# Designs tried in a protein design run: designed miniproteins, single chains, continued (3). Part 7

Each design is a single chain, and the fold is of that chain. pLDDT is the mean over its residues in the fold that is shown.

## One batch from the design tools (miniprotein)

Design m8228
Fold by ESMFold2-Fast:
Structure m8228 (fold): chain A 75 residues (1-75)
Amino acid sequence: SAALVEEAYRRAIERAEDPRAAEILRLSLEGQRLLARGEEPPEELVERLERLAEEHPEAAREAERLAREAMEELL
């Protein structure tokens, strides 16, 4: 559900210690909000996410872990 996804990402953002992980999570949340409305995320958002993950793979791993853990707490 869209509400559970949004809550999970909000929790993950609050728990992020790496500011790059927090940025990845904020961009991911915006993408999820657009998808929940039936809208395609803009190319600029996707490109920024891809660049952050490529430049900061540890931050990307932290973001993925935090989002997964928060989602598991809400299920």
Scores: mean pLDDT 87

Design m8229
Fold by ESMFold2-Fast:
Structure m8229 (fold): chain A 56 residues (1-56)
Amino acid sequence: LEAAVERVLEELGLTTPEEREEARRLVQAWLDLGFDEELATRMAIMVLETDLKYRP
């Protein structure tokens, strides 16, 4: 989980504690749906990237 969270943060250039918590929550959500860590990480990146594009 921690390695997956770090990968999400590195891919998107995120550094704040709030961004880390959001990434962790998303990775965990995809893992809870039965996805493996690699796929959960990719899905979290896609979701956060989309959210960042439409954030003020």
Scores: mean pLDDT 76

Design m8230
Fold by ESMFold2-Fast:
Structure m8230 (fold): chain A 66 residues (1-66)
Amino acid sequence: MIEVVARGLSEAGAQAVADIARSSGGEAEIRPGEGWEVVARGLDASGATAAALVAIGDGGEAEVSG
């Protein structure tokens, strides 16, 4: 199981990352702030890749582990 931690997101970007994680059968915790953060867990490789790409596209960063 793969985890993605995405940081430096907009609110819309955080929602998009969380929606991708949940659609991939994983779970996501959204943390509001000056930059929004999402911790996504229980992802497959496809879901992790999609979540990371959306985070980067939103101008944020993503750490992939697992």
Scores: mean pLDDT 84

Design m8231
Fold by ESMFold2-Fast:
Structure m8231 (fold): chain A 59 residues (1-59)
Amino acid sequence: DELVKEARSYIDAAELHIKMGNKELALFFAHEAIRLARQAGDQELVERAQRLIDRALSL
């Protein structure tokens, strides 16, 4: 599924920017991941992206 592949790519980008301390970019990529995960109907990816938003907000 192309949407799942894209969502995973944005999750990876959000993780990278969290590690780099880039709060704004981490939030952007995590929100993009949640949008694509919801379109794909992948609840596990939605939950992963939501946890990334929570982590980014704590930066």
Scores: mean pLDDT 87

Design m8232
Fold by ESMFold2-Fast:
Structure m8232 (fold): chain A 74 residues (1-74)
Amino acid sequence: MEEAEKLYEEGLKAYEEGNYEEAIKKFTESARLAGVSELGAKSLDLAAQAAKKAGNYELAAELRRQAHEIASQL
């Protein structure tokens, strides 16, 4: 859990610095470790926002779908 939170924070820093590819990697790894949880859903949602900022609308849609799937189980 602590590792997932650390990756989430690293993702936020990358996002704020405009490094959206790095942010996507950190947020998706955070979501993988967090599993079906509030952190997992939030991480995937932020990964989707980062993907949109990177211009990858297909990835953004897929990540948003995954975030909603997890949120529906909470």
Scores: mean pLDDT 85

Design m8234
Fold by ESMFold2-Fast:
Structure m8234 (fold): chain A 65 residues (1-65)
Amino acid sequence: MKELVEELRKNPSKELAYKIADELEKLGYTEVAELIKKAIDRNPDSPAVHESIIEVAEKILEELE
């Protein structure tokens, strides 16, 4: 997961965002995963969307300490 977030920072892509969403879904965050996929489908090249995905994933990883 953390490696995917770091890759998304370096090379933003729809495929990486989807992989992050899939990992979050496996952790039980199904609604968050759906929101990420919906957001990236609407604005695949948006820096704001990519940044929001990174922030959400980091917050969840921090809570899973």
Scores: mean pLDDT 80

Design m8235
Fold by ESMFold2-Fast:
Structure m8235 (fold): chain A 79 residues (1-79)
Amino acid sequence: SRVEELIERAEEVKKRAEELLKKNPDLPEEDKQLLQNIIDTMESLITYLKENPNPSDEEKEYFESLIKQAEEQIKKLEE
């Protein structure tokens, strides 16, 4: 389902952000805060979708936009 795909994508984004923090302890503080915010946002999103398995189409679009934004932010930090 689309909800399962959103959860899987959010879990992958969270995992990538956690690995990037772990691998790069000397990152600028602003980048560490950005990664922590991504982790916290993805965790909240995953928890919400697991507790609310029938989100509206508007909520799904919003969550997809948050995941996409986080994916782009991580990609820039990996370069």
Scores: mean pLDDT 87

Design m8236
Fold by ESMFold2-Fast:
Structure m8236 (fold): chain A 90 residues (1-90)
Amino acid sequence: DLDDDIEVALAEIILGIGVATGQPREALKLVARHGAELVPTRPDTARRIADLLREHALSLGVDPETAERIRDAVAAGNAEEAIKLIDEAF
């Protein structure tokens, strides 16, 4: 729905700002925490954000297995695990 589309668009904007300002790791961590926090109330939106994080991690040179683990951690609501994986990848 519109609210879900806005949420995903905001995540994409944050990730883009992170790349543009030379802070892609910090942007990924912020979006991962937010996406995981949505899981209890908006799991479909959380999955869309998790998929977005995977694509951005891949574009930044993170290996496919690690990018998928980040995606799965966010989709499961495991913010701490997702952040740990992002920190270990960069």
Scores: mean pLDDT 88

Design m8237
Fold by ESMFold2-Fast:
Structure m8237 (fold): chain A 65 residues (1-65)
Amino acid sequence: MIEAEYWGGMLLMAASAAGVELEVEVEGDRIFVRITGENREEGLAVVERMKEAAEKNGLEVHLLP
């Protein structure tokens, strides 16, 4: 499935544009995200926005510790 990979890529692009450091891993319909930088609040906002959009497409977004 290309859907989760597409959304994972979009998440990385959005994070890069916002100056947020993320690690993203895609497995099937699941997207795993780590916020690695100091911009955690902005990182969380990016992840939450993407999560809402991805969930409409039947995907899962999981924030890793």
Scores: mean pLDDT 76

Design m8238
Fold by ESMFold2-Fast:
Structure m8238 (fold): chain A 69 residues (1-69)
Amino acid sequence: GAATAKANLEAALASLEAGDVVAALNGIREALKFATGEAKELLERALESLKRGDVESAREHLRRALEIL
């Protein structure tokens, strides 16, 4: 549910702030299993941004997803 998505997203943000991109990617993938609608779209955009090495865009998308979860 949304609470599980939110917990995984908070962990992903913390990992990203620590510079652990692999842990952040795993957290986003776990959150995607429980996210729907706009939150899911934002998490998918964050995942693609991180795959491209765009940490700033990924962080923005993750923060927006957290606000609506």
Scores: mean pLDDT 83

Design m8239
Fold by ESMFold2-Fast:
Structure m8239 (fold): chain A 59 residues (1-59)
Amino acid sequence: MEEKIKELQKKFMELSREVGRLLAELRASKKQADRDAAQKALEEATKVGLEIIKLYREL
């Protein structure tokens, strides 16, 4: 279980960085493609974050 949490945590950090980068790009470019990418990354990060919280609640 600890290794699974660690793996999800790394994935969450990667997705969170991507969200931050995409939001910065969106602010600069204001392109639709950048908005769509940021939304998708945020949704994926949220799903992983919720899974991590669920695993911690079971401890």
Scores: mean pLDDT 79

Design m8240
Fold by ESMFold2-Fast:
Structure m8240 (fold): chain A 58 residues (1-58)
Amino acid sequence: MRKRAATLAALELSISEETALRIVRLAEEGKSQREIAEEVGVSESTVSRVLRLVEKLL
């Protein structure tokens, strides 16, 4: 389920599937949106949007 949700989020946000999967994994590990954004190299708004789409799809 998580892989499919991350793939759909990546397609909607025009980011790579690998980036979306990394964001989801770091969120599951309890990292803040800022820490995820810094580690992945995207904006905090992108992290927030990926996580919202994943929650909506799950």
Scores: mean pLDDT 74

Design m8241
Fold by ESMFold2-Fast:
Structure m8241 (fold): chain A 77 residues (1-77)
Amino acid sequence: MVLKKEDVEKFIEQLEGLVKKAKEFAERGDMEAVKKALELVEEAKEEIEKMEAEEEAKEKILEALERAIKEIKELLE
């Protein structure tokens, strides 16, 4: 898998949107949706860690994924 600059920007934007939705789900008490969002982000992180990409692009995405995982985990407590 090859990661392009355009894909990096879109991925981070989608990830930020997912975190925002997870916060909305938590506010409504929909913890099942929050758990699903966490699972999706954790799975995406595993996929990104295994793929070939420019170091800078990969690092940027992994940092965004780690922030998203942390934020969503905080919503579950």
Scores: mean pLDDT 77

Design m8242
Fold by ESMFold2-Fast:
Structure m8242 (fold): chain A 75 residues (1-75)
Amino acid sequence: KKHTDEAESLLFLGEAYFRAGDYERALELYRKALELYRKAGDKEGEAKALQNIGRVYEAMGDLEKAKEYFEKAKE
């Protein structure tokens, strides 16, 4: 639970940076959340983090990477 609580906090902070247009910080925070969800075995959390990483790449114009992360989130 502690690891998933930390991951949720990182997703929240990443979303704030994403909305502010700080895509690099958003990616860093989402990647940290993804790692914590993976260590916890939280498949739903992993999917959320992957989807958020895809959204950042889409906003940055990297549509190929965005597509890859959105596909991973569906698994």
Scores: mean pLDDT 85

Design m8243
Fold by ESMFold2-Fast:
Structure m8243 (fold): chain A 71 residues (1-71)
Amino acid sequence: MSEEEREEARRLLGEALKLASQGDIEGAVKLVEEAARRGLISEEDARKLIEAIKKGDVDGAVEIGLKALGG
């Protein structure tokens, strides 16, 4: 992954987690789906992240998001 793609992935996932923390689950899920569609994160990591967001597990979502960007 390029530096530019990694920065964009961080921006999208950061915004998604912010929306999730504010209760905007639909907005958060859309941003995660966009990151996966653009190939910035894996389909598996996107699925796990969406599941955590829908369950209200923001801490778990942060852990999954960071792992998706760093692994």
Scores: mean pLDDT 80

Design m8244
Fold by ESMFold2-Fast:
Structure m8244 (fold): chain A 71 residues (1-71)
Amino acid sequence: SPAQELIEEKIREFKERIEGMSPEEVRTLASLLAAEVAAELRALGYSPAEVAAAAREVVNAVMKLQEEAEK
C-alpha cells in the first residue's frame, strides 16, 4: 500500500541517524516521523483509522531499531 511504502521509506531514510542516539532522541524522532506520515496520509485522504495505524507502525519500527542498537 502507499502507506506501507511511505513508512518503509521513512524508516530506511533515518535508520543510520538512529544509531548512537539516546532513547529520548529516538522517541522524539519517532514522534516526528509519525507526524510526517500522518500529515501526508491525511493530505491524500486516508481515513483517521488508517492514519493512526500508519503512525503507530512508524513509532514501533523506530523503537525496534533502538532496541536492536542497544544490544
Scores: mean pLDDT 75

Design m8245
Fold by ESMFold2-Fast:
Structure m8245 (fold): chain A 55 residues (1-55)
Amino acid sequence: EKEKLKKEIEELFKKHGIKVTDSLKNYIDNSTVEELKKLIEYFKEAVKRLEEKKA
């Protein structure tokens, strides 16, 4: 499950033009499942806010 969450956040970053650096990848790898779920939620909310501003 952790690997699936790692892929999800990496895909999300890539989709929105955010470069996944080695440092960011290491940070994600060292995060817990709960931390990764929170990171994904926060990122999705941040993206939604940016999309709302654009519209």
Scores: mean pLDDT 73

Design m8246
Fold by ESMFold2-Fast:
Structure m8246 (fold): chain A 62 residues (1-62)
Amino acid sequence: STAAFDEIVALVAEGSRAARAGDLETAIALYERARDLATQAGFPRLAAEIDRAIAEVRARKA
């Protein structure tokens, strides 16, 4: 649905802002919410892209 897609995009945008601000834990939490919504809404390729963003932020945190 368009509503689900818009919510996913908003969460990814918030996660990206948190990551740029150095708030890596908040970024991971927002990306995880976006990924879960993408999976539930039937956007597996988008979920995979978000998983890559999570991995990148985790690497920066480690």
Scores: mean pLDDT 86

Design m8247
Fold by ESMFold2-Fast:
Structure m8247 (fold): chain A 57 residues (1-57)
Amino acid sequence: GVADAERDIAQAEKAIAEGDAAAGLASAHNAVKTAREAGDERLERRAQELLERARKL
């Protein structure tokens, strides 16, 4: 649901802020999945942005 997507987004943001590329990629992929399952286009876009940021670490 939306709460799961928000949690996974927060985990991805934390990993990216810490410079952990492996954790950031894994968390961002999970966030994209949970956002898609929730059907929330705003959260899915946010998760995709985090995935791109993690890829650049």
Scores: mean pLDDT 84

Design m8248
Fold by ESMFold2-Fast:
Structure m8248 (fold): chain A 72 residues (1-72)
Amino acid sequence: DEKRRRAEETRKRIIEAAIRLIDEKGVKNTTMAAVAEEAGVSRATVYRHFPSKEELIRAAVYAKIQEQAKKD
């Protein structure tokens, strides 16, 4: 299903944008609006995938840990 693939790609893009902003500015200075802008999506789209900033940060941290584990 192309729609499911696109939704998954959008979710990954949001997570990647959050990781970049956390690395540059830290967790405290990373906002949902800034992640939306960095990912090239609307804020509504970010909230559709991650209902809260806390859930987005948890997903970004988990993804970063998984990627670092594969490079060790």
Scores: mean pLDDT 80

Design m8249
Fold by ESMFold2-Fast:
Structure m8249 (fold): chain A 77 residues (1-77)
Amino acid sequence: SPLRQMLQQALQHLRQLLAQLKEEPPTPETVEKIRTTIEGVKELIDYLRKNHPEEKDFIAQLESLLKELESLLKEKE
């Protein structure tokens, strides 16, 4: 499925971005990057819940990444 291929690439890129953000210093710029990423992940989760509710495994992985991003935001603030 083209959708599943896209979602797999999105998850891979988000995991790489999360790893990079963990290594960045706690600056206002890093905090803003984390906030922007959180909003993007929330929008993707909402899109999938509405249009592709059968993609439960991808939704669960995105929700897990969202929790990690929210924890990282609290750490960097």
Scores: mean pLDDT 87

Design m8250
Fold by ESMFold2-Fast:
Structure m8250 (fold): chain A 86 residues (1-86)
Amino acid sequence: MKLTLTFTGLTVEEAIAFALEALGYEVEGIDANVSLDGDKITITFTNVSDSTVEKYVSLADEYKEEGAIANISSSGNNITITINRG
């Protein structure tokens, strides 16, 4: 499936660290793109598994407990996780 991570109020390094933490060793066959638009960092993965998506959901919940705002939405094979720490 396709997973889109959107960050506001994080550094590029923090956003990349978040993205890599849940991905772990599941990099084979995954396409990754990073884009910056002002204060918004978007990281998109294609060909991720459902188990990898669940790990990102868990990390988003941890960020929410640290005072960030986290939203998760799904549409077919597309999952979007938005995190705002600003």
Scores: mean pLDDT 73

Design m8251
Fold by ESMFold2-Fast:
Structure m8251 (fold): chain A 56 residues (1-56)
Amino acid sequence: GEKEEGLRLIGEILRKMGDVLDLERQLATDPSLQPQLDAAKAELDALIAKFREFNA
């Protein structure tokens, strides 16, 4: 149902935020991770946009 989809999206957003934070820390030591960080941020933005669309 809609409630389950909303909770799933929140879970995905939280996991992706964790990925972004982890990559940010690693980027300080390994600059080659920049493309992975950019991709993770883009995916996070897409999930947030989908969540907003789902709620109105």
Scores: mean pLDDT 82

Design m8252
Fold by ESMFold2-Fast:
Structure m8252 (fold): chain A 87 residues (1-87)
Amino acid sequence: MLTDEEIERLQEFYRRLDVDGDGTITKEELKRVLEEQGLNPTDEEIDRIIAAVDEDGDGTINKLELRRVLTAPELTPEQQRLLDLMR
């Protein structure tokens, strides 16, 4: 399980991603943050990360979907990559 400090850090990271303030993380917002971390993600890599987290199939990551991934006992490689980027 995540510590309270890790949860607070992830909430700060989420706030930085959610520029529109609508409670969702878009493909463009995710790509921008990954580029800011010195990564050059392809559209296919971003789509794969979103698909692995997006339970609703709407092409975005919402706060609840992100929280479920972060509290999951086992993560896919794509979910693990997203988690590592938030640390």
Scores: mean pLDDT 63

Design m8253
Fold by ESMFold2-Fast:
Structure m8253 (fold): chain A 55 residues (1-55)
Amino acid sequence: SREAAETLARSLARLENLDLSNPADREKLKTFLGLLLPEMSDEEIEEVIEAVQAE
């Protein structure tokens, strides 16, 4: 579910102290989400990260 993916992304960003305005940190979060949610496409992961960055 997208809401669960957004919650996971937010939690990971906080735990790893990631700044989602930084492209390198966005790529780290994308890598983590790709490993944990392999069923999601790159586009879906980007949408999740964008939603979390928008708060």
Scores: mean pLDDT 81

Design m8254
Fold by ESMFold2-Fast:
Structure m8254 (fold): chain A 71 residues (1-71)
Amino acid sequence: MVDELKKKAEEYQEKAAEAYDAGDYEKAIEYLEKATKYAVEYLEKLGRFEDAEEVRKRGEGLIEKIRKEAA
């Protein structure tokens, strides 16, 4: 069920934002990794490979930024 991947991506994105707002950067990174994984898989299942690559890059960039803030 492709829509379930989208729902999971959105759910983990919300959890990541909540964790980040709470200052829990480790949880924020964990949830962002999950959100990015499900979003990429969703877009790839739809044949939207360019969008999937953009989401992957954006997710990796955000995770790196949060890791630098946590250091």
Scores: mean pLDDT 84

Design m8255
Fold by ESMFold2-Fast:
Structure m8255 (fold): chain A 66 residues (1-66)
Amino acid sequence: MKFKVTHKGDAANAQAFVDWLKSDSNFDVEKIDDTTFIVTHKGTPEKAIAFTLRLLGDPNFEVTML
């Protein structure tokens, strides 16, 4: 499952988010700029749904399914 993710905060908070995703082998992250990323989830549908719901609940993130 593939997502375009934009962090509305600063570059340091965006980098912390990327570092968190990179700690999980189920994620691939492609950096577009300091706040915009293409995220690929390679794990189970349940984990992909949990990830999507987590980001949709956070006003600092914009998420688009690709």
Scores: mean pLDDT 77

Design m8256
Fold by ESMFold2-Fast:
Structure m8256 (fold): chain A 86 residues (1-86)
Amino acid sequence: EAEKLLELGKEALRQGNYEEARKYFTQALSLDPDNGEAWFNLGRAYRELGNTKKAAEYFTKSANLYLDQGKEDKLLALQGEEERRV
């Protein structure tokens, strides 16, 4: 269920529906607050909505969770996926 909400949020980001994406990522995090990917994508949604302060805060939460979990490679993969222009 948290994974389904995460995928719905990612789809909303792809479509430019940033308020909808924020809603889905927030719901995913209410079910799984240790999901670094959800924090990262919540940061992306807030950045697109123009709330750079909250975006930075949530990117920091994501990075700290991945570092604490020993998943720096996962954080880099998420950044790489965002930066891909195919």
Scores: mean pLDDT 76

Design m8257
Fold by ESMFold2-Fast:
Structure m8257 (fold): chain A 96 residues (1-96)
Amino acid sequence: KKKIDFETDVALAMIILHLAKEAVERGDYDSAEEALKRAIEHLKNIAEKYPEYKEDFQKAIDLLEQALKEVRTNPEKALELIDEAGDILSKAAEKA
């Protein structure tokens, strides 16, 4: 039950990151910023829910906050940061 809840919560974060990437690739920076903010809030919530993974989630949050700052001025860098955050989340899911 706890493992399934964790996998679901991480999967939701990954879906939101995918939506953010698609928005950046389309040049829809308003939608990209909204998706990034949603991802950050979701990760903050699950970091409190799963304190054993709080460090991994905080690293992902830091990368996404940087991506949010870069998305309009350097969208290529924003995409790299989103991918790095996604990799951290994927590796955290493998440990569970």
Scores: mean pLDDT 86

Design m8258
Fold by ESMFold2-Fast:
Structure m8258 (fold): chain A 70 residues (1-70)
Amino acid sequence: MMSKEEVIEKAKELMKEGKDEEATKLLSEYAQKVNAPEPSAEARREASELFGQGKLNEAFALLLIDSIKK
C-alpha cells in the first residue's frame, strides 16, 4: 500500500500533467481505504474559493488532501 505522502505526491504530479480525474480518483480511493475524516473547516473555506473561480478539480484535491493528512 502506498504511504500517505506517496499518494499526495503522485496526485500532485498527475494534476501537473493535466490528469486531474486520475489524481482525484487516486486521492478518493486512498481516503476511503484509510477511512479518512471529513475535511477541516479551513479546507472547506479554501475549496469554496476555488469552486468560485471554476477550479473544481483543484478544490476537490485540496479537500481530499486535507482529509488524508489529518
Scores: mean pLDDT 79

Design m8259
Fold by ESMFold2-Fast:
Structure m8259 (fold): chain A 100 residues (1-100)
Amino acid sequence: MKLEELKKKIEEEKKKIKEDPTGEHYRNLIESLIELGKLYAEQGKFEEAKKLYEEALELAEKLGDPELKAKALLALGELYEKQGKLEKAKELYEKAEKLL
């Protein structure tokens, strides 16, 4: 998905949640945040990617969706691994496995 399209989708989903907070809008927002984070990570923008994954993780926890929570944890783990923070990456992978 293109960066600008994904940013627009995220803003639209955030508006929908404010007007009508449903699990579907939360799930769509979480998925879009993870996708945008992956695009930033590919560009080497690790701090931007981290913030997006952390937001996705917090929302997945509030929604009570263990699969989306695991997906966000795996994305964070891969990000830390790319930064050479292998112990932190391992902790995140272990947390994700426990949810699946």
Scores: mean pLDDT 82

Design m8260
Fold by ESMFold2-Fast:
Formats: sequence, structure tokens, C-alpha cells
Structure m8260 (fold): chain A 62 residues (1-62)
Amino acid sequence: AFPAMTNEQIVERVEKIVRELYKKDKEKALRVLDAFINYFRDQGDEEAAKRLEELKKEIEKE
């Protein structure tokens, strides 16, 4: 069986998708980002949530 994706791999994929989406639709990119931040917090993965929160700060600064 194939191994499940790790939370780190999911975060890296989300970061890539959100950065590309932000160039096309800022509002949609932020909604996707907030959804994944909430998802990881609900799972108790504070490290993954914080990585995505830092991405949100970075892209909003650009």
C-alpha cells in the first residue's frame, strides 16, 4: 500500500497552490488558506497551522 501523505507534504502542497492562487484570486486564496489553518488546528497540528499562518502574513505583505 502507498503511505499516506504526511502533514508536512500537505502543507508544502497547500503553500504552492495558495501562492499561485493568490496571483489570480486573492480572496479565494485566503479562504483556502484559512480552511487549512482551521483543519490543522482541529487536528491538533499546531506546527502545520503556524506554517500556514506565516504564509498568510507573507503573502498579505506582498
Scores: mean pLDDT 79

Design m8261
Fold by ESMFold2-Fast:
Structure m8261 (fold): chain A 69 residues (1-69)
Amino acid sequence: MSREELFREAAEALVTMQEAIADRLAKQGKYKEAAEVYRSAAEFARQHGLDDVAERLEKKAKEYEKKAS
């Protein structure tokens, strides 16, 4: 496989891990913290060309920001 594919797979794995952490925080009612992690994960995803994933995570971040206030 290409080196680019390996880096993409690694980035996807890291984003998946960050999303799982944010989902857990949201389940605990820690909406502000969950939103921050979703936003961080979205920025990382966008930096690595995962634009569709980044947009999905940005929407989740915004939803939990609204729930936090």
Scores: mean pLDDT 83

Design m8262
Fold by ESMFold2-Fast:
Structure m8262 (fold): chain A 84 residues (1-84)
Amino acid sequence: MSEEERERLWKETVVALVEMQAAIALNIARQGASPEQLQADIETLKKLGERALEELSDYPELAERVKKIIDETIAELQARLAAA
C-alpha cells in the first residue's frame, strides 16, 4: 500500500467513524435517552465534527458529508432534548 493510498483510506476511515458515532447517538436517543445523555452526545458530536473537519480540510467532498451528518444528527438530538 502506498503512502497516498494509506492517507486516502485514513480520510475515508475518519468519515466512517463519524457516521458510526452519529448512528450510535441516534439509536440511543430513539430508545429514550435521558436529557443528560442527549446533552453529552451533542457535546461529543460537536467535538468530533470539529476534529474531523480539520482532518478533512483538503477533502471538501468528505468534509461536506461529515458536516451534513453531524448537523442532522445534532438537530434530531436537540429536538428530542426540547421534547423531553
Scores: mean pLDDT 84

Design m8263
Fold by ESMFold2-Fast:
Structure m8263 (fold): chain A 78 residues (1-78)
Amino acid sequence: SEAREQALKVVKEYLDALDKATTPEEVRKILVEFYKKLKEIPGLTDEQIESLKRALVADAAERFGLDPETLLAEIEKE
């Protein structure tokens, strides 16, 4: 699936960006950017986008010691 290949590319770019982040503010900016990129992929369902969004938020929260529900609420305001 082309949508799956595009989603995997976006996730890999997200992981690279997250590895370079040093502050919670940078983490939030990266999450907003990559959530927007996921929404732009043609052929991904709303359920798939929601699942990927939650996975990205969980990964960032674990790495930076942040609350995942607070991060999720913050990126959804954008």
Scores: mean pLDDT 84

Design m8264
Fold by ESMFold2-Fast:
Structure m8264 (fold): chain A 99 residues (1-99)
Amino acid sequence: MSREELNAQALAALALMIVHLAIKALKDGDYETAIEYFELALKTAQRALEEAVSPEQRELFQKAIEHLKKAIEYAKQGNVDEAIKHAEEARDLLAEAMR
């Protein structure tokens, strides 16, 4: 693995952990904390995209970023089911980017 690939994978792992915390906060009814975690995960995923070298990995991060933006939007609306759905899609895409 190149240094850039390792950095992208480490950032993806961090974003994945933060998304998990955001989903937990949503399920606990703590929408303010969930939104803060989603915004941190979005920033972390954007950093992973900057470090990504492979086109496949970059596409996965771009899709994860799109789903994180949707999760934030729905969480701000109080639409927990849609926020969780988009967060889980982002989680799965971040996990795939780490393979």
Scores: mean pLDDT 86

Design m8265
Fold by ESMFold2-Fast:
Structure m8265 (fold): chain A 58 residues (1-58)
Amino acid sequence: METLTLVFEGPIEDKEKLLKEALEKIQELRAQGWTPVAVEITVDEDGTLTITVTFEKA
């Protein structure tokens, strides 16, 4: 089993843009046979939004 982790990071003010980029990349990778198995969204004390998506391929 192959695992791939992608991280999208930026200021919380750009959250809509970051979410759109993450969703577009998820759709692209799903078309290539990758399955998203985990999505984590965190905001740190500086207002940095981090979206981490973990994929697996059989």
Scores: mean pLDDT 83

